Designed miniproteins, single chains, continued (5). Designs and how they scored, part 40

Each design is a single chain, and the fold is of that chain. pLDDT is the mean over its residues in the fold that is shown.

## One batch from the design tools (miniprotein)

Design m17364
Fold by ESMFold2-Fast:
Structure m17364 (fold): chain A 76 residues (1-76)
Amino acid sequence: SDEEIRRIAAETERRLEAIRREAEARGWSDTEIKIRMMELMIEALERIRPLLPPEQAALVDAKIAEMRAKLAQLKA
């Protein structure tokens, strides 16, 4: 539902802000911040994916695959 998608988006936004604050407090590297934020975005997309029509779900599947590949490269 649109309400559930909005809820997931709001939760994700709050969690991204928390990551930024923690990163500043702990002196995390740019790479560490990117990894944490990307992991959170993938999680959010996976939660939203089953709520979408098939056409939009396919686009989200492609984006998740792209982000997972980039995340693997950052962790290498």
Scores: mean pLDDT 86

Design m17365
Fold by ESMFold2-Fast:
Structure m17365 (fold): chain A 63 residues (1-63)
Amino acid sequence: MKEKERIFPPEVVREVLRENPDASIEEQLEAVAKKLGLKKIPESFQKEARETIERVRAELEAE
């Protein structure tokens, strides 16, 4: 599997979380997908994206 293109840039995730800090993980997921030019995040991709969002969220909370 080629996962090179499936890497979520933390900067994009940070922007989405800054604009939607109180949104649910699923809502933030959709916002990130839109920022990346995706209409919907596929099932296998959702788990990775959710973990990325949680990681970036923790980073923002640490600031």
Scores: mean pLDDT 69

Design m17366
Fold by ESMFold2-Fast:
Structure m17366 (fold): chain A 79 residues (1-79)
Amino acid sequence: AQTSTEELLAQLDLDAAQRARLQAASERYDLPQRHIAGALKLYQDLGQKPPLKEIAKATGVREEDYENLELALAEVLGL
C-alpha cells in the first residue's frame, strides 16, 4: 500500500535527490518502491549490506528480482 511505502520513506530520512532516484529506479527495474525502501531501511539499520534472506523476509521480493534490487539500491545511494 502507498501508506506503507510513505512510512518507510519517512523513516529512511532520504533527501529530495535520493527520493527522486528511488522513484526512477522503481520505474526502471519494475520494482515496487516499498521493496527498495524496505531494503534501504535494512541497510541503514544494520550499517552494512543485508543478507539476501533478510531482504526477502522483510520485503517479500522474489529471488529473480534480487539483481534488479541491488542495482536499484546502488542507484539510490549514488554508487
Scores: mean pLDDT 74

Design m17367
Fold by ESMFold2-Fast:
Structure m17367 (fold): chain A 65 residues (1-65)
Amino acid sequence: SVEDLYNEMRALLLAGRFDEAVALFEERVAKLPREDLERLLQLAREANDPMLADMVRKALGERTP
């Protein structure tokens, strides 16, 4: 689920495993519909997680409506 992905990425970032968090996101992003990415952005914003929010915003921009 999107929540599981968010929690896993957050855990990796908190552990200092930035490269693993980025790799996980890049692998999963191609399989996620736009609405799931928008929800992931909302979760990152609610948690005040600027790094995750930035990653999701970049992915949404690359998809371009």
Scores: mean pLDDT 77

Design m17368
Fold by ESMFold2-Fast:
Structure m17368 (fold): chain A 72 residues (1-72)
Amino acid sequence: SPAIEGARRAVEVMEQELEKMKPYLSDQDYQKLQQLIQQMRAAVDAGDIDAFLAYYGQLLQVVGEAQAKLAA
């Protein structure tokens, strides 16, 4: 489906961006983001867009918390 293909592409981009950002992240934040991206990849492979969106929401929360720590 077009939605699953779009989600698959989004996961690829997120994996690439996480690797680029790795030197600037704490080990804890890197591990959390890596786990969420892995869960999003599994959801896409299962064709489960609702699970993908749920994990994506969690990823946005972790990114927001990491950005807040850098701004403090």
Scores: mean pLDDT 85

Design m17369
Fold by ESMFold2-Fast:
Order: structure tokens, then sequence, then C-alpha cells
Structure m17369 (fold): chain A 95 residues (1-95)
């Protein structure tokens, strides 16, 4: 059901947020992006909403770009990822 998919996605997003925050606070940039990438790829496979899928595709693209980015570009990409993750949460909550 849509509610079961929503609950699964929210659980994955929560686990990612906790792990990502810890890794970023430790300066583990590549590991943080790998967690963002792998988690968003998993969620994309679960979601059937095309608007949400488009947001996940963009988040995955930005995370991949971040893996080889310099510090300034990495921080900019993280801000854009965070904005898109917020848009995903808003759409999921509205379902």
Amino acid sequence: SVQQQRDQILQLLYQMAVTRLDLISRGERKKALEVILSTNQKIRQISTNPEIQKLFDKIIELAQEGLTADEKTYLKLLREIDKLQGEVLDLIIQE
C-alpha cells in the first residue's frame, strides 16, 4: 500500500539522516555521499510516484558529482541535496 511504502521510505530517510550527520561531522565526506547515494537508490526502487522518482534521480546525480568534487563544490552540492530531500519529505507526507 502507499502507507506501507511511505513508512519504509521514511525509515530509510531517518537512518540515512542519522548516519550522514555523524559522517559529515567527522569529515568523512566520501562515506557520507556513499550513504546518500545508496539510500536514495534504494528508495527510488520502492517509490512509484513519478514526481518523487524525479527528485531521487536528481539527488543521485548530485551525490555522484560530489564524490569527486572539491570542498566548495561539495558543500554546495550537499545544500542542494538537503533542499531536494526536504521536497521529497513534503511530497511523501502529503500522500
Scores: mean pLDDT 82

Design m17370
Fold by ESMFold2-Fast:
Structure m17370 (fold): chain A 91 residues (1-91)
Amino acid sequence: SEMEREAERLREEALRRFAEELTRLWKEAGSEQSEEELLEGARILARDVLEGKESGLVEPLTEEGKELRKRAREAGREAERLREEARRRRE
């Protein structure tokens, strides 16, 4: 299904973008972790937020961090909506 492929592309793009933005925000917040460790953690947090799951990690408690989480949640909901619509139309 084209909508299923669109949902997957949206998720992959959102995950990549938000992981990069999270890594940058953590660096700006003064994290002492290496760039590799920050990116790894950012990918975990981004995935959990996109899937609507609770994470053991948190973004910086700044306005930019709040906005990033909001955008990630919105992207995850949109991807889930597209996937559900694709399921309904597959028959």
Scores: mean pLDDT 76

Design m17371
Fold by ESMFold2-Fast:
Structure m17371 (fold): chain A 84 residues (1-84)
Amino acid sequence: SALEELAELLREAAAALGLEPPSPEEALAAARAVAEMARRLLEAGYSPEEVRRMLAEALVAGGMSPEDAERLARLAVEAALELL
């Protein structure tokens, strides 16, 4: 599922930054929180593409590579659409 893929990406991102990776349960909870945030933006009237852009821009501003930010933003929107 997009949620499980998002959770794994979050664990990989933490490891790449030299951080202690969250447990699978913690990563899944974080993935759900990110997907819920994307869902709220979609409910507010933003298109899936606009939500993807906004999330990717925020992640890049936070220090993530553009490629990783795009992948995470895409998975977050896909997970959010599954929850609608």
Scores: mean pLDDT 81

Design m17372
Fold by ESMFold2-Fast:
Structure m17372 (fold): chain A 62 residues (1-62)
Amino acid sequence: YASSAEARVAAMGGGGNEKAIEAVSDAADKNGGITSSMEGFDAAVEGGGNLQTGFSVMAASR
């Protein structure tokens, strides 16, 4: 489980751009937190992040 703040920090740590950081934060806010690693990965990558950003958010969502 990752809160929107935790997901945002993970996306930043993975080298995410602003769009990926905002997409991850938005997904966490809509769902009451990121509760699955795949949800976090998908939000980061679909938001314009690279694979490293996706993996960082997945790790935070464990």
Scores: mean pLDDT 74

Design m17373
Fold by ESMFold2-Fast:
Structure m17373 (fold): chain A 94 residues (1-94)
Amino acid sequence: SLSEEDIEAINEALATMMATVSFSEAERETPEMQELIRAVGRGDEEAREALFKKVDEATTKRILEEGLTPEQIANLPALSDAYKQKLIELLNKA
């Protein structure tokens, strides 16, 4: 079975991967972002919610920069319907 340290390492690695996809290297290397990732690793639910919110905001910004409309997102063949709906909802909040 996985140790508590192994679980923390896995959670931190997953948080790091999400941040890597969503943020620049400079943004990821800030003390604030590094502590947020570590807090997620420790099982901090508020930190997890804060990180996921930042990821959603960064994803929305990237979609807007690519110029994708809700209609174009709905017609993308490679994405699940649930993920398409999430992206459209994020755009509507921007």
Scores: mean pLDDT 71

Design m17374
Fold by ESMFold2-Fast:
Structure m17374 (fold): chain A 100 residues (1-100)
Amino acid sequence: MSALERLEELARRAREELARARTLEEAKQVFWDFVLQAMGIASALARTLSPAQRAALEAEVTALVTEASKRLQAARTIEEVKEVFEEFARRLRALLERYS
């Protein structure tokens, strides 16, 4: 299974869990669990790349995670968490496509 296929399946499951979240804390936890698993997918892809491409991918993933973490911390509603999740998932997918 490709990194993109793994990410899409992970995102699908995370969306289903977010749809079931009843509290802001539950929604934030679902998003954070998604981020940690998505970083694992990106790390696995990075190991197949040249040292320069690996460093570039890792730097861009770190930047996306840092931005998502700040926005997630600021989120005050489940709807805001869902918005941050969709933007993070979209940006990460586009990033992994460039390195696939």
Scores: mean pLDDT 88

Design m17375
Fold by ESMFold2-Fast:
Structure m17375 (fold): chain A 75 residues (1-75)
Amino acid sequence: SPERRRLVQRQVDALEALVESIEDQIPKETLERIRGLLEEARRHLAAGDVEGAWRKVSEASFLIDQTSRENEAAL
């Protein structure tokens, strides 16, 4: 649906903004992987595959959460 596409697009934009704000707290390899997943999400949206885009956004969100938890555990 168009509403679902807009929701996924907003989630991509929100995660890109979040990643930019915490870039220095994310290991470079993980940062590159997260950015790659967000680019894949955008490609899926451009192809009309909203569910594929949502899977990529979910994977990126999981990596961000995992990295935050690992950073807390290392302290």
Scores: mean pLDDT 84

Design m17376
Fold by ESMFold2-Fast:
Structure m17376 (fold): chain A 81 residues (1-81)
Amino acid sequence: MLTPTEEKILEILLKHGKLSERELIELAEREYGLSRRTASRAIRRLVERGLVEREESEEPLLSITEKGKEALYESLELKKL
């Protein structure tokens, strides 16, 4: 199950597409008021669970996976119901 913080991180990636970890943290702080530490921890857990993918590049970008989209949609539907 997703925490509220994990949902917010996945929503940012779904909306904005591929982002660096720095950009993702800055957007999480701006849009949702998440601390840098809280956002960083959520990103780490999402990557560990395969819900976010880190691309292998000189500047690695983070993207939401299909599994991440499924988990996000399930969580949003449960809140709506």
Scores: mean pLDDT 81

Design m17377
Fold by ESMFold2-Fast:
Structure m17377 (fold): chain A 55 residues (1-55)
Amino acid sequence: SPEEEARRKALFAEMKALNDQLLADIAAGKVTPEQRAARLARMRALHAEYERLIA
């Protein structure tokens, strides 16, 4: 559906933005291990939702 396509695009964009920000923060030395773990958990949750929408 158009709604599912829009959601897939939104999920992909959010995953890309989170990954880009995480890499930038790591390079700047601004990320604790706890913050890194939380961001990775968020990215895994978004990826799981994306996988369900393309099934």
Scores: mean pLDDT 81

Design m17378
Fold by ESMFold2-Fast:
Structure m17378 (fold): chain A 72 residues (1-72)
Amino acid sequence: EVEKLKKEIDEAVARGDLSRLYSLLNKAREKGYPKELIDRIEEAIAALRMGLPLEDVRLIRYNPEEAEKKIK
């Protein structure tokens, strides 16, 4: 179940499909998935909205000091 959700998130990101990502977010909340998975979907939505790779969004979100060094 978790692995299938992760794959669907990755596919939605690859397609740039925001509607699919919001659908997956609602599905994860409905099924009571761990906060870690909900956060992953929110990161994917943020990445697409900002036009940044997931790696850069995660860097900004969890390691802002390192992001400032790379993206001055």
Scores: mean pLDDT 69

Design m17379
Fold by ESMFold2-Fast:
Structure m17379 (fold): chain A 85 residues (1-85)
Amino acid sequence: DSRRKFLEEMNKPLEEIEELLRQGRYAEAVEVARRAIARLRAFIAAAQAASGVPFADTELGRLMQEQLRRLEEALREAERKLKEA
């Protein structure tokens, strides 16, 4: 399923960030998080532009916003760890 593969691809950056944080590679974790956030924001914007309804009100839109929130939380944690290092 394209949707399942999409969700798995979206979870990959979170797994990569977790592994980088575990290895103490905080600067790289920040870069991965920033790139993932930028890509997801661009996708949400493109999907909203193509939609005849508020994309945020769709199931897929809510799912993507939740993923964006998780990536933003991961970025804040990575930035916090980098400052403490």
Scores: mean pLDDT 78

Design m17380
Fold by ESMFold2-Fast:
Structure m17380 (fold): chain A 68 residues (1-68)
Amino acid sequence: SREELEAEFIALQDRLHALWPGLTPEQAAEFDRLVRELAEAIQAGDYEKARSVITRLRALLDEAEARL
């Protein structure tokens, strides 16, 4: 549902904010791009794309955390 996707988005944004000061400019740009894509997909009602972007965001957050 949209509510479920929005809740996951908020959780991912909280994780991203915690990591933000330690990110490289390239990592920050990639996260900005994906967050924008996710917001656009949710607004368009493209839930399949939104889930795909969430999966990729989660993977990149896990990778960034592992490098700390």
Scores: mean pLDDT 80

Design m17381
Fold by ESMFold2-Fast:
Structure m17381 (fold): chain A 100 residues (1-100)
Amino acid sequence: ALSKSMLDHYLGILDQVIQTNKDNPEIVKAADKSKDDLIQATSGDIKNIENASISLGDLTNLVYKRYKETKDPQQLDESMRLGSLYVHISTLYVSQKIEE
């Protein structure tokens, strides 16, 4: 399950992404959705974990797309951090599925 300390850390990363990309409504909306989905994933419900995995993947792709357009190293760093979150949550989802 996603621990409170990991949740707090991930929400902090998403808040930083929102602040850095506040001029991009699509990224802000995707980040807000990812925050909500991560909070829901603390229930341990496999569907909520799947939803968090999907929304983090979508957010990572949007930030990386912005990096490709701007070449700003801050957006590259953010996309790499988001990718790490996505891998962790996706691994949690796969682990829960294997235990079925």
Scores: mean pLDDT 85

Design m17382
Fold by ESMFold2-Fast:
Structure m17382 (fold): chain A 79 residues (1-79)
Amino acid sequence: SAEREETIELLERVRAELEATIAYLRQQNAPQAVIDELEGLLAQVDALLEQLKAGKITPEEAMERLRELAARADEILAA
């Protein structure tokens, strides 16, 4: 469905942005604890993307989980 495809594209963009953020923070010698937390979120985005592609979750469920992950990323980056 178009909604599923759009949600997959959004998750792939978020994944790429998170990878870029991690790479940038590594270059800036950010605390390892921060990098580890963001890598944990990246793994959760990967799992969510896999479940969505496999049809195991709905686009709506994926969007709810993505909002939770985004809020957590904001908390980590604001600290």
Scores: mean pLDDT 88

Design m17383
Fold by ESMFold2-Fast:
Structure m17383 (fold): chain A 72 residues (1-72)
Amino acid sequence: MKEEIRELILDSLENGSSAERLGDEKAEEFEKVVREESEKIMKELEPLAEKYREEGRPVSEIGEKIREILLE
């Protein structure tokens, strides 16, 4: 579950790709922030992620919550 949340964060960055628009220096900084924040987010969203999985809901909906937390 925590790994799945981490993958959602990374996919959001790679596929929507702020990193691609940033220079190499800023891309590395952004990746570092995501690594640090993903650990905090995983702890916070772990219960929600499990509920979504049990209900058969797409875990991608958690991606919106992750984005909101990162932009807070």
Scores: mean pLDDT 59

Design m17384
Fold by ESMFold2-Fast:
Structure m17384 (fold): chain A 99 residues (1-99)
Amino acid sequence: SKKEELEKEVEEIIKEAEELLKRALELIKKFEKGEITPEEAIREAEEILERANELERRLEELEKQGADPKLILEASMLVGVVQVAAAVLKVVAERELKK
C-alpha cells in the first residue's frame, strides 16, 4: 500500500541518518586524537551537514504525502542530532584553525 511505501522510505532515512551519526562521531573521535587536520574535519562535517539537510527535505515531502507522524518525528529527531554533531565538529575545528 502507499502507507507501507511511505513507512519504508522514512525507515530508509532513519538508517541513513544512523550511518551519518556514526560517521560524525568517528570524525569527532579522530579529530580529538589529532588523526585528521582541522581543514579535513571542516570538509567532512560540511559533507555530513549537506547530507543531513537533504534527509530533512525528504522527510518534509514524506510528511506532506501522509507518512506516519510518529515515524516522521523519530526520523526528524535523529536527523537533528546528526546536524548538531556535525555543526559542533565544524565550529571546534574552525576554532583550532585560528590558533
Scores: mean pLDDT 90

Design m17385
Fold by ESMFold2-Fast:
Structure m17385 (fold): chain A 70 residues (1-70)
Amino acid sequence: SLAEKYRQKAREALEKGDLEEAVIYTAMALGIEKNRPVTRKEALEETLRIAKELGRDDVAEQIQKELDSL
């Protein structure tokens, strides 16, 4: 599905350390799955979950700082 392709692009962005690209692709995937635009908080929370599942603690800490600044 298109949502799965965007989730894969988000994972690839996280592996490169491109946080903002990962958040954008995650937001696109969530928007398709929920059939609505998602908030930045929702996109960051899901991107954080993906980063933790990938074992990227360094990127997860950066995402948490973005969430804390909202």
Scores: mean pLDDT 86

Design m17386
Fold by ESMFold2-Fast:
Structure m17386 (fold): chain A 58 residues (1-58)
Amino acid sequence: MDVLLPDGSYISVDINDLTLRPLSADEATLYGISSGYRITGFTKPVSGIRIGDIIITS
């Protein structure tokens, strides 16, 4: 799956390898985005992303 990062870049990740939490509206506002997910864990190692990173999905 291709995901848009807050820096405007796209990365391709297998979303099934990630544990994600939807951002609340308040959290999204604090980060300056309309919506997104926070990475809370990994089921498999994923290069280029870390726990606590924010992912924007269309």
Scores: mean pLDDT 69

Design m17387
Fold by ESMFold2-Fast:
Structure m17387 (fold): chain A 87 residues (1-87)
Amino acid sequence: MKEAMEYLKEGQKLASEGNYDEAIEKYKEAARLFAELGDRSGVAEALANIVGVYRRQGNHEKADRLLEEAVPLIVEGRLEEAARVLE
């Protein structure tokens, strides 16, 4: 829990500084930990942040594909599979 929240916060700071690649790596780590904890909302928040970064980078197709693949898995509670899609 605490470690997943720390990674999410660190990713948000990096994204605000324009360090998008490192921010995405922190969000992926947060998603993995949230998935291990069974925290659906945590995985969804990490996904939303990664999608936001890809859109800011102009990678709209990658953002859309990630949503199409990960959202159904999160809704179904298949959180570890959702976190793997984010890798």
Scores: mean pLDDT 86

Design m17388
Fold by ESMFold2-Fast:
Structure m17388 (fold): chain A 74 residues (1-74)
Amino acid sequence: SDADARAYIDSLVGILLKEAKELIEQGVPLEEVLKMIERGTEQLKALYPEHAELIDERTAEVKEEVKRLYEEKL
């Protein structure tokens, strides 16, 4: 269902953010972390093309938080 798909997308986005934070702590460059998020976004859109806008919105929030975390370390 739409509600189930949304809940699953939100869960996976949470995992992407957690993985991104772990990569940042390991000293992985920003560009590589963003590539990981972009790959995850592409995979989600392939599985849920009807929810492409929601996936883009949720993963954009992850990218903004990741960029903010890197700026705070500069």
Scores: mean pLDDT 82

Design m17389
Fold by ESMFold2-Fast:
Structure m17389 (fold): chain A 97 residues (1-97)
Amino acid sequence: MKAEAIAQLEAHLARLEEGASPGKQADLRLVAKVAKRIIEKTDNPADIQKILENAKATLDALAASSDREAAIRATSLVIRVIGYEIDGDMEKAIEAV
């Protein structure tokens, strides 16, 4: 169910925000917000699970990165996902999360 995936993503985000710089917290929240939007746009349970797994892995990578690397990666991800959403390419949008 979408609500359960979103709840898991938000719980994971909250954990990673603890001890992160304000800039990194903003970048983590941006990635999570994009992932939540993509989850809301699909009803396929396998795609929802894939988005959740990809988003969690991306958030973990950002949390482990320098503030500079996290900012660049988060910004690039947001631009790519929005671009694919505009193009109607949901497969690539899911992959970009």
Scores: mean pLDDT 87

Design m17390
Fold by ESMFold2-Fast:
Structure m17390 (fold): chain A 100 residues (1-100)
Amino acid sequence: SAALLEKAKADPNSLLHSISPSSGHRGEGVTITGKGFTEKTKVLFTDSAGNVYEAEVISATETEIVARVPEDAPSGETLSVTVQTEDGKVSLPLPFTVLE
């Protein structure tokens, strides 16, 4: 239907562009780039078992978030990083490796 095509055109993939660095220790800062960010945008780290760890957001602009790697996240594995908007939209994931 036309409504489904319009939702596809809204391109949720454009919300999250990069994460840098792509690896780090728990509690270290990471820079996330994208668009449509606010102070209410959440940064979520998801492990291979589906457990979700919310990152502390240090600063946010419309195109950049600085967040801390969650201290309760598992170390020594690659997690999926997503951003979630205030209205509940979730980005596609980017990989991040939590170092031991």
Scores: mean pLDDT 77

Design m17391
Fold by ESMFold2-Fast:
Structure m17391 (fold): chain A 63 residues (1-63)
Amino acid sequence: MLERLKANVVIDPSLPKEAQDEIRKAVEEAKSFEDLLQILRRLPELGAEFFLHDGKLYVRPKR
């Protein structure tokens, strides 16, 4: 499951480039599902939110 989620992360290009790069790096470096959850919990600090749809993890700007 973790490997599939890491491969299917979709980051909204309207996010700042620095936020996109930080999220991609953190997802790639995640070695466990708990590591991934810690990244997801920090997304509001980057002005972002997440949702799951059709087996993909979507990251978009927080409204």
Scores: mean pLDDT 74

Design m17392
Fold by ESMFold2-Fast:
Structure m17392 (fold): chain A 99 residues (1-99)
Amino acid sequence: SEFEEQRAEVEAQVKAELEELIKILEGIKSSQKPASAENQKIIQEGVDEAKKVATPELQELLDRFLELAKQVDLSKEEAEGIKNAFKAVAKALSSLRLP
């Protein structure tokens, strides 16, 4: 129950941050060219790692984020930053999983 409470708190925080990022991306995507194939792959790798440990609700938000992020001309540094952020989220959520 303690791990479930901590996990729910982390998931709620991640959900709030993803919803904020989605709003930002929705505001800028129409004026951007798509991310490069290399940068799309980098972002996809990060999202895929987070999805492995996410609830269905969080997976839906991650899919929405990925679709929008692919439509923004992100630099390689920005794409790697996104990947590292989602890998950190995956590690945090995984550490709260009961055996």
Scores: mean pLDDT 78

Design m17393
Fold by ESMFold2-Fast:
Structure m17393 (fold): chain A 69 residues (1-69)
Amino acid sequence: AEAAVLAELQAILAAHQGDLEAARAAVRAYLESLGRAEEAAAVAAGLRLEDGVVVLGPEGAAALARALA
């Protein structure tokens, strides 16, 4: 379910606020566990720090849309 994946990604981002590399590693590991290894790298690479907050960003959002299709 797409909503469950989104909720888990939001939880990962909340747990790793201010730590972009830890957030990237956790997001990649989670998506890889779902069999989405190719999209996992792109979603993780799309994460950015904005005003100290880890966000998905436009590139990460596009990669996530592909992962959830």
Scores: mean pLDDT 78

Design m17394
Fold by ESMFold2-Fast:
Structure m17394 (fold): chain A 67 residues (1-67)
Amino acid sequence: SLASQLVAEKELPKVEEALKEVEELIKKGDYERALELARSYGVVAESAEEALEKLKKRLQNGKDALK
């Protein structure tokens, strides 16, 4: 939908930044902060790994909406 495309254009850079920050925290072994950060970006997850997967899916959905 048009709304999804508009949201994707504005959210895509934010999702990419969130994904990068979450990945950096996981690389440092800070799984608690990674999960907390992902949740602050609106990700509902019970683990850092789940949050990372949801952010990756959100990024892919955003890219697909811009086609």
Scores: mean pLDDT 74

Design m17395
Fold by ESMFold2-Fast:
Formats: sequence, structure tokens, C-alpha cells
Structure m17395 (fold): chain A 59 residues (1-59)
Amino acid sequence: SAERIKKLEEQLEKLKRQLDELKAQYSKTPTPEIEQQIKLIQKQIDNLEDVIAALKAAG
């Protein structure tokens, strides 16, 4: 569904903004906690991009 894809793309944009904010924080104060959050959000972005690609291929 195009509506489902749109919602997932909006979620992807939010995650990308969070990633940019965390990377900016990491540049100022590099901590293992921030590094771990960056890795988790990158994984979520990658997984979501794969889901969006699969949905576009199926419909």
C-alpha cells in the first residue's frame, strides 16, 4: 500500500534526523552510550529501508 510506504518513509526521515543529532552530540562529547545509540539507529534505518524497498517491489 502506498499509504503504508508513506508512513514508513516519514518514520525513516525521523530516524535520520535523530541520527544526525546523535552524530553532532558524539562530535562534541564522544561517549560509549552515544556510540551505541548511533549504531542502534543506523540498524533501524537499514532495516526500514529494506522493508520499504521490499514493499515497493511487491506492489
Scores: mean pLDDT 87

Design m17396
Fold by ESMFold2-Fast:
Structure m17396 (fold): chain A 109 residues (1-109)
Amino acid sequence: LSKYLQEVLKLLEEAAEKIPEYREEFQKIKDYLLENAPSLSEKELLSEALTNLMGYAASNPDIPESVRQKIADARARLPFLSDEEALKLFKETIDFFVEALLAVKEKKS
């Protein structure tokens, strides 16, 4: 595995540890990226990860619109960033998603 892909997978695993009820969703993203990694560039891997994350955010009515906007903005910016900037933006987007899910969980618990 490339160092870039390893870092992306690490970020997804760390997210799954923080919100275990979404572990299966993060695992599906990881599996997709591993299966498609030989055919995708670094930016395409991040684009695919963000697309899958958007799907989960859109399917869950408890996730705020701000999360979907954050993912959409990240996807729009991705092609214009360096690989390092893209990875940083991806981390910020995952962290925002996790924080939003934890906030929703607190209100229902």
Scores: mean pLDDT 80

Design m17397
Fold by ESMFold2-Fast:
Structure m17397 (fold): chain A 74 residues (1-74)
Amino acid sequence: TEEQAEKLAVALKDIGIGDEAEARALAENIVAYAEEKGFKSVGELLKTLAKEGKLTEIPGVDEETAKKIEEAMK
């Protein structure tokens, strides 16, 4: 939860998603969306949606952000 958001925020910052505050806010949105949709983990959500090209369905993830996440997962 909080630890997952913190780890994800660091990963998002490392791939160039905004500044530290923007990466943290996006990480919190991704974690909340994973919980809302019943995914076991953020990794499961990102893997599933990236495979289907649907990362933009996550609140706060635009096309540019989705592309950066997909590249980081390859």
Scores: mean pLDDT 78

Design m17398
Fold by ESMFold2-Fast:
Structure m17398 (fold): chain A 75 residues (1-75)
Amino acid sequence: MSQQQLDLIAAAGARETLKKYGPEGTPLAVKVAKTVIDLGNQGASKQELIDTAAKLSGVSPQTVSDTVQELQDAL
């Protein structure tokens, strides 16, 4: 997995957290992004990172995957 892919999954998790909880969810969004980056640096697979972001943000893995694609397409 590339650094760009890891950053996109972290950003997707943070974005979905903010969409669900609003500005008050900012500490959780930061925790989601940090957890994804930390696990990715430890060699976690793309699927493990998506599942972790989804679990922490309280959305489905499909929602995180769709948001990763949306963010990638916006670059």
Scores: mean pLDDT 84

Design m17399
Fold by ESMFold2-Fast:
Structure m17399 (fold): chain A 74 residues (1-74)
Amino acid sequence: PSISYNLTKEAQEALAPVVREYLRLAEEGRLDLARRVAEIHDQAVALYHETGDAKAAAEQAIAEVERLTGRRVE
């Protein structure tokens, strides 16, 4: 799966750690985890679209990705 959305610069920057983790997992061939991270990203984008709060959406997504992978997101 590819991540491609029309996001503001602020939302793109806030969600960049999630996108980087997705790309890392895909590169490592961990496709099932990459798909789950993409789903988390999609949910964060939807939340941002509804609330306008990129920081809150990104913080929730980062925490969920870190819980899923057991690793820090950068």
Scores: mean pLDDT 80

